# Designed miniproteins, single chains, continued (3), part 17

Each design is a single chain, and the fold is of that chain. pLDDT is the mean over its residues in the fold that is shown.

## One batch from the design tools (miniprotein)

Design m8595
Fold by ESMFold2-Fast:
Structure m8595 (fold): chain A 67 residues (1-67)
Amino acid sequence: KIAEAARLYVEAFEEEERGNYERAEELGEKAVELAREELEKLLKEMREEKKPGLEALLEELRKIAEE
């Protein structure tokens, strides 16, 4: 789930602050992988169910990324 990916990012940051760079890197990579898989799954499911909010959400995210 995306929330779990966010939590892993927070844990990675905390480990980096403690000087555990190796662990922080592993947690960060895992968070990225989990977020990607969960987002991809959610987008596919929403498209198959014809949920109208998906396209609007994607456009808003693209605008934010371009800033």
Scores: mean pLDDT 66

Design m8596
Fold by ESMFold2-Fast:
Structure m8596 (fold): chain A 80 residues (1-80)
Amino acid sequence: SPEIQEIAKKILDEMLKEASKNLDKETFEKFKKEAEEMLSKVKTREDVLQLVAWMVKKLLEEGKEETAQKVVEITREVLS
């Protein structure tokens, strides 16, 4: 739904803001592109959680544990 996509976009925008401070430019641009592609396919609340889980996994793979924790916190605040 448009409402679910708007919620997902809000979470993504906040996550990308945090990621941009902690990832190098090339890694950030790739991460942003992949995340925006996933966002375009979000239709349900479950899809939002899958997007968040994917972003957390990718940040952990890059060794950005603090950024991954911030992503979880942002998601909790937006979905609460």
Scores: mean pLDDT 80

Design m8597
Fold by ESMFold2-Fast:
Structure m8597 (fold): chain A 74 residues (1-74)
Amino acid sequence: REEAERLAEEAAELIERAIEAVKQGDLETARKLAEEALRKGREAAELSGSRSLYDMVEEAVRHIEEQIRRLEEE
């Protein structure tokens, strides 16, 4: 449980940093941070048995990826 909580907190921090990177136009860093957040979110969900936790991380990462794609298209 403690490991799952730590991984979830790390995933949340990585999501926040990825959003900041998108705002700064650093799309490469944003992509890497989002990928790391998704990986940690997966591990946290597996350890805790929480499907909702992974869904929340996946939604946040998807939103970041969509923003990156739109900026790359423009």
Scores: mean pLDDT 78

Design m8598
Fold by ESMFold2-Fast:
Structure m8598 (fold): chain A 55 residues (1-55)
Amino acid sequence: SELRARLEESFAALLELAAADPEAGLLILRIGIKEFSKVDPALAERLREALAELE
């Protein structure tokens, strides 16, 4: 679906930001997990996995 494609784009952009700026990226990932869990729990879990790898 179009929404799913946009969510996947946002997911990829969040991971790129987290890689470029670890301090800001960690905050953005935490916000992203909260927001994605309201609309796509599977993507929220993938963000949690990414956050765990960055710790």
Scores: mean pLDDT 74

Design m8599
Fold by ESMFold2-Fast:
Structure m8599 (fold): chain A 79 residues (1-79)
Amino acid sequence: TEELLKRAESLEEEGKKYEKEAEKYLKEGKLEKAAKYYELAAAYYKDAAKLYEEAGEEEKAKEAKEKAEELKKKAEELK
């Protein structure tokens, strides 16, 4: 539904914000903080993927799920 799509998009925007914070801390050499923010970003993308699946948007769900996995791996590499 349109409502589910808007919610998914909002979660993606939050994920992008946390990803930017993670990049900021990474540049500052604050690896533990960067990892934390990458994990937060991954969680938001994962939730967005679920809403995209519920809305029937398989392509967007796949992209969000892949992004969540990518960010989670980045977080693990920084620990």
Scores: mean pLDDT 87

Design m8600
Fold by ESMFold2-Fast:
Structure m8600 (fold): chain A 67 residues (1-67)
Amino acid sequence: GNAEAKKSAEAAAKAAAEGNTAAAYSGDHQMRLASPEAEEKALEGARAAQAGNAEEAKTYSEMAAKD
């Protein structure tokens, strides 16, 4: 439902914001393998969120943030 989509979007946005913050604090050199593959994982997370797969969306967002 819409509530699940909202939670999924919030989780994805939070993970992305935390990833950006971590990159800023650690410097781009610690995240130097933030490659097109990491971006692909973020896109998969966004697609999962749109499909209502909240858990999958969060997992992909966290994987992208850690890469």
Scores: mean pLDDT 57

Design m8602
Fold by ESMFold2-Fast:
Structure m8602 (fold): chain A 95 residues (1-95)
Amino acid sequence: QKEFDLGVADIAIAVAEWGIRQGDYEGAAKLAEFVIEKFKDIPEAVARAYLVLGRAYEKLGETEKARQYFEKSAEIAKDVNPELAKEAEEEIKRL
C-alpha cells in the first residue's frame, strides 16, 4: 500500500514538474496540492510536493508564498531526505 501510494505521488510530482517546464504553473500547483492533501501521511511525498509548489508560485511571481512553501519542504525533508532539504534551502537562498 505505502509503495503504491509513493508511486502515485511520484507520478503526480513528475507531471507537476513537467508542467512547470511547459509554463503551466497553476496546473503544477494544483497537482502539488493534491499530493499534499492525499498523501499527508507520507512525509517524503509531502516535502517534494511543497518544493514543486514553491517553484510554481515563484514562477507566478508570488515570492513570499514560494518562500513559505520552500521552508515547509525543508522542515519536513530534514528527517526523511537530507538532499531534498538542502535543495529546498538552496531555492530559498536563490529567491
Scores: mean pLDDT 84

Design m8603
Fold by ESMFold2-Fast:
Structure m8603 (fold): chain A 114 residues (1-114)
Amino acid sequence: MEELKKKAEELLKQGAAHLNRGDYEKAVKYFEEAIKLDPNNIEAYFLLAQAYLNLGDYEKAVEYYKKVIELDPNNARAYLLLGEAYRKLGKDEEAKTYFQKAIELGDTSALGYL
């Protein structure tokens, strides 16, 4: 089990490198493989959602940011980016709710969306 977690960590690092270069489709593949090996890796779900947000797949971004807040309900950044994804889907009332939650948890970058 330790070996699988180490492999997941390496896949996460490779995926993050692709994400930083704007290679979002490859980043998705690395993060999906990392999640298969370590299904409770919060960082992998967060980065996967960020990659989908950058690809314009806002429905998948919502799905994976919701998984982040399920595993870590005090992640202010995940609420901010979930609000962004809902706004991109035209769901402004839902977006506003998540931006308010992000601010309550300490992410003031959401203030511009209220």
Scores: mean pLDDT 86

Design m8604
Fold by ESMFold2-Fast:
Structure m8604 (fold): chain A 91 residues (1-91)
Amino acid sequence: KKKEELIEKIKEAGKKIVEAGRKALRGEISLEEAEKIIEEARKEAEKALEELKKLGVPEEELKKLKLELEEAEGLAGIYLDFASVLREKEE
C-alpha cells in the first residue's frame, strides 16, 4: 500500500511538471511560475523515490521511475523553450 502510494506521487509529480510546461506554452502562467511548479513537483518526487529506496524497492524499478520523471522534465523543458521563443517573436 505505501509502495503504491509513493509510486502514484512520483507519477503525479511528472504530470504536474508536464502540465506546468503546457500552461507556460499557452501563456496561462509565466515562465517563472512554471519553473517554480516544476521544482516543487521534482522535490516531492525525489522524496518519494528516497522513501521507496528505504522500503527496499528493486533498483531496476527505481530506475524506471527516475526515467519517467526525467522524460517529464525533458518534455516540460521543450515546452518552456518553445514558449520563450514564441514570446520573443511576438515582440
Scores: mean pLDDT 83

Design m8605
Fold by ESMFold2-Fast:
Structure m8605 (fold): chain A 75 residues (1-75)
Amino acid sequence: SNREEGEKLEKEGLKAYKEGKYEEAVELFLKAAELDPSNEARYLSLAGSAAKRGGKDELAEELFKRSVELSRERG
């Protein structure tokens, strides 16, 4: 299912994040958002955290903003 695929990618992204592979973590979280759009806001927030840790502050800001916008549209 889309949720199971998203959860798998989230788990892989969190592993990459813990290993300091922030760019890889961002890519994995963005793939999770694409496959499981019902949880897109959560995945974008995780991608933003990884981008910030990787020194990509502008990308992190964009991802956090999009995550908040999606949460407001659906809440």
Scores: mean pLDDT 86

Design m8606
Fold by ESMFold2-Fast:
Structure m8606 (fold): chain A 84 residues (1-84)
Amino acid sequence: PSEEELDKEVVVALIYISAAIAKLAGNTRVAEAFSELADLLEKAPPEKVPFALETIRQALKAMNAGDEETALKILEEGIKKLRE
């Protein structure tokens, strides 16, 4: 794979790992949103990787602050943008 494709594969893997961590913490809706974001990024062109990475950084920051609702909103907005 190209370096850009490898970067995308790594980010997709990080999002799936984030989903698993959220589920383990009991945040099922956030876990489902992370998984959907990962599925969409997997099908998206590599140019979407920086946007997806920023989205997960913001969502993880909200989760670390205990703000599950904000994390979910960030992920839903990211999902919406990747669908477009």
Scores: mean pLDDT 82

Design m8607
Fold by ESMFold2-Fast:
Structure m8607 (fold): chain A 92 residues (1-92)
Amino acid sequence: MSREELEIEAEAALVIMHAALVKRYIEQNKDKIDPETYEKIKKLVDEAIDLANEALEGVRRGEITPEQARKLLEEARKKINEAVKLLDEALS
């Protein structure tokens, strides 16, 4: 349990950090991104942070299994990848 919890905590921290960096970047470049794309990216990164926190807190409280936490983190990573793709397209 302790090793799997540590690995989940590390993965969740990386997801949260990546999402936070994307969110900061779009906030600093809001004038260069159309409003609809800005809101889509913001929603995706906010949802990714929520999923990562759910995975981390759920495992810490024993409310979800490590397997369930990994699925939440996989979904969070997919949302970040979508956000990055939209950002790259918006700035091209």
Scores: mean pLDDT 86

Design m8608
Fold by ESMFold2-Fast:
Structure m8608 (fold): chain A 111 residues (1-111)
Amino acid sequence: TVTVGVHAADAAQAGAALSAVAAQYADEAEIEVRVNVPVGEEVTVTLPAGVTVSPLSLEETEGAGAAFRLTRSPSGSEEAEQTVKATKRLSLKLAREATDATFARHKAAAA
C-alpha cells in the first residue's frame, strides 16, 4: 500500500489530484490518499479503467481534511467519473469512547 499526501485548495483540485495519483501509481493495487479538502465536500474525479475511489473507512481521525482509498480491479472497465463525499470516519470510534467513558463513570461511582 502506498500513502500519498496532497494539497488541494478546493474539491475540483482534490479530484484532479486523485486522478493524477491514480495515473502516477498505475502499478499499485491500493493507494491511500490524504487531502486537505474540508470534511463534507463532494469530490468528483475521473479515474482510469478499473480504479474505484472510496472514503477511507478506518477509525483514524488524525489530521485536517479527508482520506480516500483508490482500489484497482484486474477486470478494468473504461474511465469513469465518480463522486465521493469527503468524510471523516470517526462516529464509531467516538461512540465507543463515549460509551466506555460513561461505563467507567458508573463503575467508579459504585453508588
Scores: mean pLDDT 58

Design m8609
Fold by ESMFold2-Fast:
Order: C-alpha cells, then sequence, then structure tokens
Structure m8609 (fold): chain A 64 residues (1-64)
C-alpha cells in the first residue's frame, strides 16, 4: 500500500528531474518487489519500509 506510493513518487521525481520517461524495466522491477514484499512481510513491516523510503527521499540521501 504505502510502499507502492513511495516507489511511484520516487519514479516520478527521477523521471521529472532527468527529463526522461519512466523505463518499463524499472516499473516491472518495482511491481515485482512490491508483490514479494506484500506476500512476505506483515502490514506493519511494509509501513516501516515506506516510512524509511520517504525519509530517505526527503533527506536527499542517495541510496547506492
Amino acid sequence: MKLREVLEEHGEEVSKRSGKPLDEANEEAKEKILKEAEETLKPEELEELAEKAREAMRNGISSA
């Protein structure tokens, strides 16, 4: 749920900043990660990941 929103926002920001459209390969990778996370992790753990991702984006920290 929230993790998907964060990944979608991140992709939009990258696309907007670079001036290029989103890559289909990147979208497929995001969907695959989301599906695996939703099936493997509990809802509380998904929310924690979404919060960490949002904070990373807000702080401008480039995750290698």
Scores: mean pLDDT 59

Design m8610
Fold by ESMFold2-Fast:
Structure m8610 (fold): chain A 94 residues (1-94)
Amino acid sequence: GPLRRVEVVEIKSDNPELAEEVKRILDEVQAEHADRDMTPEQVMAEVAKRLEERTGKPVEIRLEPLENPDEFKATLKIGDETIEVTLRLVPRAP
């Protein structure tokens, strides 16, 4: 099938430092996996793993499909803090 990549549509958090850290990790994961197809579940699992390693705190992930079948909402919980990430599956450029 056609190759698809995960794009970040939006990151929402009441903690701007955590939102920036999640954005950096997402950028790192996308750069390291630029030549391969990843599911939203795989991307968010890698983000949670790296975030746990950097913070020393457990990270809970909830991933849910949105009304658009190519869009997903990921909720990350770290202690009392919550980060919401909206992801989209897009075709890779040839």
Scores: mean pLDDT 78

Design m8611
Fold by ESMFold2-Fast:
Structure m8611 (fold): chain A 64 residues (1-64)
Amino acid sequence: MVTQEEFEEAKKEIKEEVEKILEKYNLSEEQKERIINEAALMVALGMSKEEALALAEEMARELE
């Protein structure tokens, strides 16, 4: 189970890089926030940063 602290730490690690990826896509702020939170949760659960960034890009492609 992921704690709130683990989630927030993971989010801090990936947020800027995920936001840079998402800037290439024409997404709403709500969609961007959803993708960032999903990627952060996956990192907190043990996914690598590289895998989480790839997941974020795939989610952005599906929503565009």
Scores: mean pLDDT 82

Design m8614
Fold by ESMFold2-Fast:
Structure m8614 (fold): chain A 57 residues (1-57)
Amino acid sequence: MEEELERVKEELRRIFEEVGIPATDQALENIARTLVEEGIPVETVRRVLEHRAADPA
């Protein structure tokens, strides 16, 4: 399961970079763990980040 966690963490890092939202390594690891444990697709995070990036806040 460490392989899956690292894969999801790498995918999250790329998504955060593409969207332009900074994130710490620890934050990415915590999110990746939650996604793997709960079976949540990484695409869900991408959608949330894209929505936040589109906000003029």
Scores: mean pLDDT 75

Design m8615
Fold by ESMFold2-Fast:
Formats: sequence, structure tokens, C-alpha cells
Structure m8615 (fold): chain A 88 residues (1-88)
Amino acid sequence: GEEYAKKAKELAKEGKGKEGGLQAALGGSEASRLAEEGRLEEATREGRLAAEAGKLAAKASKTSEGASSATAGAISGIGGAFLGGGEG
């Protein structure tokens, strides 16, 4: 369950947004199944993680399809060189 959300985030970081989106969808499907089984705590946790992973995958998908924002990419590159990768 949580594994799908983590995999989706990893794929999003690698620019594989479409593959990350699939993993996030699998996590969401697992959350629904857990809810049907009465495992509501696990379902809530899985669903939240899948939703976050899906947002990251969607952003990566747009970027992977050919840089929707070249200016933002350049600015991020300059900032990243100085900050060494903070969560932004």
C-alpha cells in the first residue's frame, strides 16, 4: 500500500510522471480495498499518501512532456545549486 505512494514519488523525482501516476492510482485503489475490508485507519493513510504522490506525478508528467516552464526550470537550477536541495 504505502509502497505504491513511495514508488510514485520516486518516479516523479526521476521525471517519470506517467509511471508515477500509475503507482499513485494503484495506491488509491488499495486504499479503497482496505476501506471495503473495514481497515479504515490503513485506508485513510494509504489514500492520503496516494493523493500526495499523484500530485507530484502530475507535475512531473507535465515537465516530462517538454518543459512547460523553461524559465522556472532555469531559476530552480540556479537556486538548487546554492541550497543543495531543500524541500521547496
Scores: mean pLDDT 60

Design m8616
Fold by ESMFold2-Fast:
Structure m8616 (fold): chain A 57 residues (1-57)
Amino acid sequence: SMSQQERLQRAFQLSKELAEAVKAKDYDKAEEIARELSRLTGTPIFLPSKEQLEKMG
């Protein structure tokens, strides 16, 4: 089991990678990272549809 500190560090890193993937318009990568974040935090993270993400960034 990960410590609380390790979990926070990993969540921070994944959040940064998610933002970078969305900026790069790599929505498949963004979905993969969002799934990993959901598993790590225990909270479902849902991305807008690919079409909606393309309109935003």
Scores: mean pLDDT 75

Design m8617
Fold by ESMFold2-Fast:
Structure m8617 (fold): chain A 104 residues (1-104)
Amino acid sequence: GAEAEEAAEEAEEAANRAALALVRESEDAAVGAGRALRLIGDAEAARLALRAGDYAAAAEAARAGAETAREIAEEAESEEAREAARELAEALERLARAAEEAAR
């Protein structure tokens, strides 16, 4: 429903912010880019599943992405990257809940 679509948009915006912060903090551009691509990929997988009407797959992808974002937040060197990754985890957890509700 509309709530899941709104949560997916918020997660995409949060993933872009987290990706940028990770690239900025990393002295090794390849390492920063790899982490950034992983977060963007997780958010996109959840969004694509949601668009396909596969709410169960969207919830699973969002929960996996939230776990990854929390791990990255714990490893983040900058406060900006830590905050952005935590915001992404929260946005993905909201998306997972909204997708689960839509599956009823």
Scores: mean pLDDT 82

Design m8618
Fold by ESMFold2-Fast:
Structure m8618 (fold): chain A 79 residues (1-79)
Amino acid sequence: SERRELHRRGVSLYTAGRIYKSMGDYERAAELLRESLLLFLEAGDEEGARASVAELREIARQNPAFRPLAEEAERLVRE
């Protein structure tokens, strides 16, 4: 189903985002994690969406330039 495909793609991007985060490439990590968040929200996967937000919050803690992005992500999950 479309929801299953969105979820699988979300998981793949989430995993890639975490890898880039571990390498210190926060720009690439944030891009991938934001995309995974949107896919999880479309799939109705609140757990996946919250996991993506948590990773974006960690990036924002390491680099405050990403704080606005993390705040936007938090708003999307709470809607």
Scores: mean pLDDT 89

Design m8619
Fold by ESMFold2-Fast:
Structure m8619 (fold): chain A 71 residues (1-71)
Amino acid sequence: SLEEEAREHKEEAIERGKALIEKAKASENGEELLKKLIETLREEEELARKLGLEAAAEAAREALKAAEEAM
């Protein structure tokens, strides 16, 4: 169903975001990478909202929260 597809994509996006945050934290330029990731996620959330992609916007917001907490 469309509901299951939306849920699956949202969960996968959140997990992918968390993995990128952990990888950034472990890198030599972790703080710079996290700042760039935060900026990208803010732009991604805004674009998703403009396109009416609610699940994508929510996934970007959750990833943004995790990235900000990692700073």
Scores: mean pLDDT 75

Design m8620
Fold by ESMFold2-Fast:
Structure m8620 (fold): chain A 67 residues (1-67)
Amino acid sequence: SIEELAERVRRLREIAEKKGDEEALKELLRLETELGIIEIKKALNMDISEELKELEERLKKVEERLK
């Protein structure tokens, strides 16, 4: 869900801030912005399935980076 993705972004942001990883923080800011756009599209009853899949893949890459 969008709420679960938002929670993952929030958690990763805390980890990136603690590690001082500014590159990860910039990517997370981009993902957070895209989540906001996806929420608007969902509110307009638009299909967001591909955007959600892409965002999940990008979040996994950030998670791998921050291990």
Scores: mean pLDDT 85

Design m8621
Fold by ESMFold2-Fast:
Structure m8621 (fold): chain A 91 residues (1-91)
Amino acid sequence: MLETAREAGRKAAEGGVLAAKAGGRKGAQLGTAGALGGIGGEFLAELGKGKEAGRTAESAGKTAAKGGEAAGNEEAKRLGEEGARLGREAA
């Protein structure tokens, strides 16, 4: 479902941004990667590529969650985990 893939990408991007803002080198690296991947997932969903969008959002969400964990930011970790879950459902 394209809506689910778009939401997955959005949550992964939000988690990635929060992880990057929370600081630390690893949080910034993983957060930035998760944010860019989440944006890519949203873009793929807009192009109608639901399965590709879901897979991209799942990967981005996992990366954002790791970034949140590394940065000690629980909200970033939670958003990344939600993005990964929704991405799996959309794929």
Scores: mean pLDDT 82

Design m8622
Fold by ESMFold2-Fast:
Structure m8622 (fold): chain A 75 residues (1-75)
Amino acid sequence: MEELERLLELLKRSEELGKEILELARETAEKLLPSADEASQLTLQALILIFSPEAGDEESEQANRLLLQALKLSE
């Protein structure tokens, strides 16, 4: 039982660290956005959507569309 409790604590810590990493990644992407070129701006906007704590299917679809637009800007 104690070993199971430790595993559950590790899972909770992993989830908390994951949220902190996503928040930091989103903040970093937002900070880079104003100085990026057009293709990089689309990629950064997609990453901000993916790294959002509210990211669902709609955000994932929008992010995919932005990534496809960024790809089309490259020859």
Scores: mean pLDDT 74

Design m8623
Fold by ESMFold2-Fast:
Structure m8623 (fold): chain A 88 residues (1-88)
Amino acid sequence: MEHLEQGKQLRAEGRLEEAIEEYEKAIEENPELADAWYNLGQVLLDMGKVEEAARYYLKAAELYGSKDTPEDKQKAEEARAEAERLLA
Protein backbone atom coordinates (compact mmCIF):
# COMPACT_ATOMS: atom_id res chain seq x y z
CA MET A 1 0.00 0.00 0.00
CA GLU A 2 2.66 2.55 1.02
CA HIS A 3 4.76 1.93 -2.14
CA LEU A 4 1.68 2.32 -4.37
CA GLU A 5 0.79 5.69 -2.78
CA GLN A 6 4.42 6.85 -2.84
CA GLY A 7 4.60 6.04 -6.56
CA LYS A 8 1.44 8.07 -7.24
CA GLN A 9 2.90 11.05 -5.35
CA LEU A 10 6.21 10.83 -7.24
CA ARG A 11 4.39 10.65 -10.59
CA ALA A 12 2.36 13.77 -9.66
CA GLU A 13 5.70 15.54 -8.96
CA GLY A 14 7.07 14.48 -12.37
CA ARG A 15 9.64 12.19 -10.74
CA LEU A 16 8.87 9.38 -13.16
CA GLU A 17 11.91 7.12 -12.65
CA GLU A 18 11.42 7.19 -8.85
CA ALA A 19 7.69 6.48 -9.35
CA ILE A 20 8.62 3.36 -11.36
CA GLU A 21 10.91 2.16 -8.52
CA GLU A 22 8.07 2.46 -5.98
CA TYR A 23 5.56 0.67 -8.24
CA GLU A 24 8.13 -2.11 -8.83
CA LYS A 25 8.45 -2.49 -5.03
CA ALA A 26 4.64 -2.72 -4.76
CA ILE A 27 4.64 -5.48 -7.42
CA GLU A 28 7.50 -7.30 -5.63
CA GLU A 29 5.37 -7.35 -2.45
CA ASN A 30 2.16 -8.28 -4.31
CA PRO A 31 2.48 -9.38 -7.97
CA GLU A 32 -1.33 -9.62 -8.23
CA LEU A 33 -1.82 -5.93 -7.36
CA ALA A 34 -3.39 -4.84 -10.65
CA ASP A 35 -3.35 -1.15 -9.60
CA ALA A 36 0.48 -1.21 -9.49
CA TRP A 37 0.71 -2.65 -13.02
CA TYR A 38 -1.82 -0.07 -14.25
CA ASN A 39 0.10 2.82 -12.63
CA LEU A 40 3.37 1.54 -14.17
CA GLY A 41 1.63 1.76 -17.56
CA GLN A 42 0.62 5.36 -16.85
CA VAL A 43 4.19 6.38 -15.92
CA LEU A 44 5.61 4.70 -19.03
CA LEU A 45 3.03 6.56 -21.13
CA ASP A 46 4.15 9.83 -19.46
CA MET A 47 7.68 8.90 -20.61
CA GLY A 48 6.52 8.27 -24.21
CA LYS A 49 7.06 4.49 -23.98
CA VAL A 50 3.75 3.66 -25.66
CA GLU A 51 4.31 -0.04 -26.49
CA GLU A 52 5.63 -0.85 -22.99
CA ALA A 53 2.74 1.10 -21.42
CA ALA A 54 0.26 -0.96 -23.48
CA ARG A 55 1.87 -4.22 -22.26
CA TYR A 56 1.50 -3.18 -18.60
CA TYR A 57 -2.13 -2.09 -19.18
CA LEU A 58 -2.84 -5.55 -20.65
CA LYS A 59 -1.20 -7.19 -17.61
CA ALA A 60 -3.36 -5.02 -15.32
CA ALA A 61 -6.48 -5.94 -17.34
CA GLU A 62 -5.68 -9.66 -16.95
CA LEU A 63 -5.26 -9.28 -13.18
CA TYR A 64 -8.41 -7.14 -12.74
CA GLY A 65 -10.35 -9.58 -14.94
CA SER A 66 -9.34 -12.55 -12.77
CA LYS A 67 -11.42 -11.08 -9.90
CA ASP A 68 -15.18 -11.44 -9.51
CA THR A 69 -16.31 -7.93 -8.48
CA PRO A 70 -18.13 -5.60 -10.91
CA GLU A 71 -15.57 -2.87 -10.12
CA ASP A 72 -12.63 -5.11 -11.08
CA LYS A 73 -14.42 -6.23 -14.28
CA GLN A 74 -14.93 -2.57 -15.24
CA LYS A 75 -11.26 -1.76 -14.53
CA ALA A 76 -10.19 -4.73 -16.68
CA GLU A 77 -12.29 -3.39 -19.57
CA GLU A 78 -10.91 0.15 -19.11
CA ALA A 79 -7.29 -1.10 -19.06
CA ARG A 80 -7.83 -3.18 -22.22
CA ALA A 81 -9.49 -0.21 -23.98
CA GLU A 82 -6.53 1.99 -22.99
CA ALA A 83 -4.04 -0.51 -24.45
CA GLU A 84 -6.06 -0.84 -27.69
CA ARG A 85 -6.23 2.97 -28.00
CA LEU A 86 -2.44 3.25 -27.62
CA LEU A 87 -1.78 0.55 -30.25
CA ALA A 88 -4.33 1.87 -32.77
Scores: mean pLDDT 84

Design m8624
Fold by ESMFold2-Fast:
Structure m8624 (fold): chain A 88 residues (1-88)
Amino acid sequence: VDLPPEIRELAAEATRLIEEAKEAEEEGNLEEAIELYKKAKELAERLAELAEREAERTGDPALRAVAEAARKAVEQLEKKIKELEEKK
């Protein structure tokens, strides 16, 4: 039920970067948006790895759910980055 603080902090940081990337995209700053989405992807990858290791160690299904959600976020961010790179 209660996630480790490190996992919550990584999720919050990734969310902030996605919001900033969205703002840059809306302003037409595609290069800045791409860089922010890339940073968000790196944090989502760290989140997935950390949550997977903790889930394997503890057997906590909540941590496994976080790892699956983070991996899905990485896939979505990778797709978004490719779409924006094609526009440059």
Scores: mean pLDDT 83

Design m8625
Fold by ESMFold2-Fast:
Structure m8625 (fold): chain A 59 residues (1-59)
Amino acid sequence: MSKEEFEEAVERLIKEAGLSREEAEEIVRKAAEIAEHDGLDFKKVIEGAIESIKEEKKE
């Protein structure tokens, strides 16, 4: 994963999910690990995380 991909994913989590920078960085690191171990698309894992957090915010 490139630094640019990491920064882009962090910014998306902050803006779309309302997370702090610290929380977003932790989620991005975990998503990258999951994508590598399970052979998943990193961008799709991040999209899934954003969706999950948004649904939690809807009560």
Scores: mean pLDDT 78

Design m8626
Fold by ESMFold2-Fast:
Structure m8626 (fold): chain A 59 residues (1-59)
Amino acid sequence: EILEELRAYLKELGLPDELIDTLVEWFKRELAQGKDPEELFEETRKWVEELAKKLGVLG
C-alpha cells in the first residue's frame, strides 16, 4: 500500500512522527481527490528530501 511505503520512507529519513502523520494525512486527502499516487509520491519525495536536508535530519 502506497501509504505504508510513504510512512517507511519518511521514517527512514528520520522525520518527526508529528510531521510524518501530517504528510500522510495530506497525501490521503490528495489521493481521495483523484491525484495519481506515483506523481504525488514523487512530488512529496522531492519536497521532503529538500526539507530533511535543511533540517539536518539526513546526517
Scores: mean pLDDT 75

Design m8627
Fold by ESMFold2-Fast:
Structure m8627 (fold): chain A 51 residues (1-51)
Amino acid sequence: AAQEDLVKNLKAAIKADPTLSQDAVLDAAKAQGASVDAIQEVLDYHDKLHQ
């Protein structure tokens, strides 16, 4: 639940701000206690939007 909410919130932030860097996403995820799987999910989403 907590990890799913974290991923959902970070994906929403990435979608809302197309200038948000991969490093900023990684820093935010780590600060919120994201697991490796959660970090991979949000970084993959960031990459997908910047293709």
Scores: mean pLDDT 80

Design m8628
Fold by ESMFold2-Fast:
Structure m8628 (fold): chain A 96 residues (1-96)
Amino acid sequence: LEAELERATRELLEAAGRLAELADPEAAARVIELAGAALTHRDARDYVGLAEAAERLAELAREIARAHADDPEVVAAAEETVEAARRVAELARRAA
């Protein structure tokens, strides 16, 4: 579980980073903030906080995808972020 959660969190940070590069500056700042919060909770072994941060990041990614529905690269990066965030939230809830 720990190794899976570590890998899932790394995948989430990579996906969120790619989404932040493609998003507008305001959305990018929010993605970076939530990704940083997830990492902080993960390092503190606060799995409830990690799950909440991941769930908020998934919601933000869905919002970004809707706002940029005509941009397939942004949509793909957002969908990747949603999938990675859902996996982190699921594993974090199991670890709590």
Scores: mean pLDDT 85

Design m8629
Fold by ESMFold2-Fast:
Structure m8629 (fold): chain A 111 residues (1-111)
Amino acid sequence: MEIIEEAKKKADEIVSEAGRKAEQVLGPDVARRVRRFLEAVANAAIDALKKGDYETALSIVKAGRVALDEWAERLRAAGYPDEQVEAFHRIGRDALDKIEKIIKEAYEKLK
């Protein structure tokens, strides 16, 4: 339980930092959606890990990256400047990579 709770707290910090970065570049409405998206991915992956399903936890993070890539393409199609779309994609990808690291570190401690 303590290892899972520590992972949850670390993920919450990553989500908060990603939201702050997104707000500085993309504004508060996009930042709010980024926080909700990353929180949903992190919570689903941590829940899978809590159930002992490490492969599903990693698969959820991978699905999150695909969803982020598709969201970036939708922003581009909607007429957002390429610079803003690239900043959005970079912030989201960096956060997902950090969430994956948290999942991997928590799994090693649960062995």
Scores: mean pLDDT 87

Design m8630
Fold by ESMFold2-Fast:
Structure m8630 (fold): chain A 60 residues (1-60)
Amino acid sequence: MLTLKVTFDSEELAKEIAERLKKLFPELEVKVEGNTVIISGEVSVTTLIGAALIAIGESL
């Protein structure tokens, strides 16, 4: 299992990114702690990074 932590400027943005991730990649475990989004799954690092980037793009 791989875990990626991404810290954002605000807790609200982190929540928006987490909701996008849950919608687009329901197979991933997504947790929010303050302004940090924690993404975990039995997937490659490339998949985790790609998922995070797509969710961020959808929120812009």
Scores: mean pLDDT 75

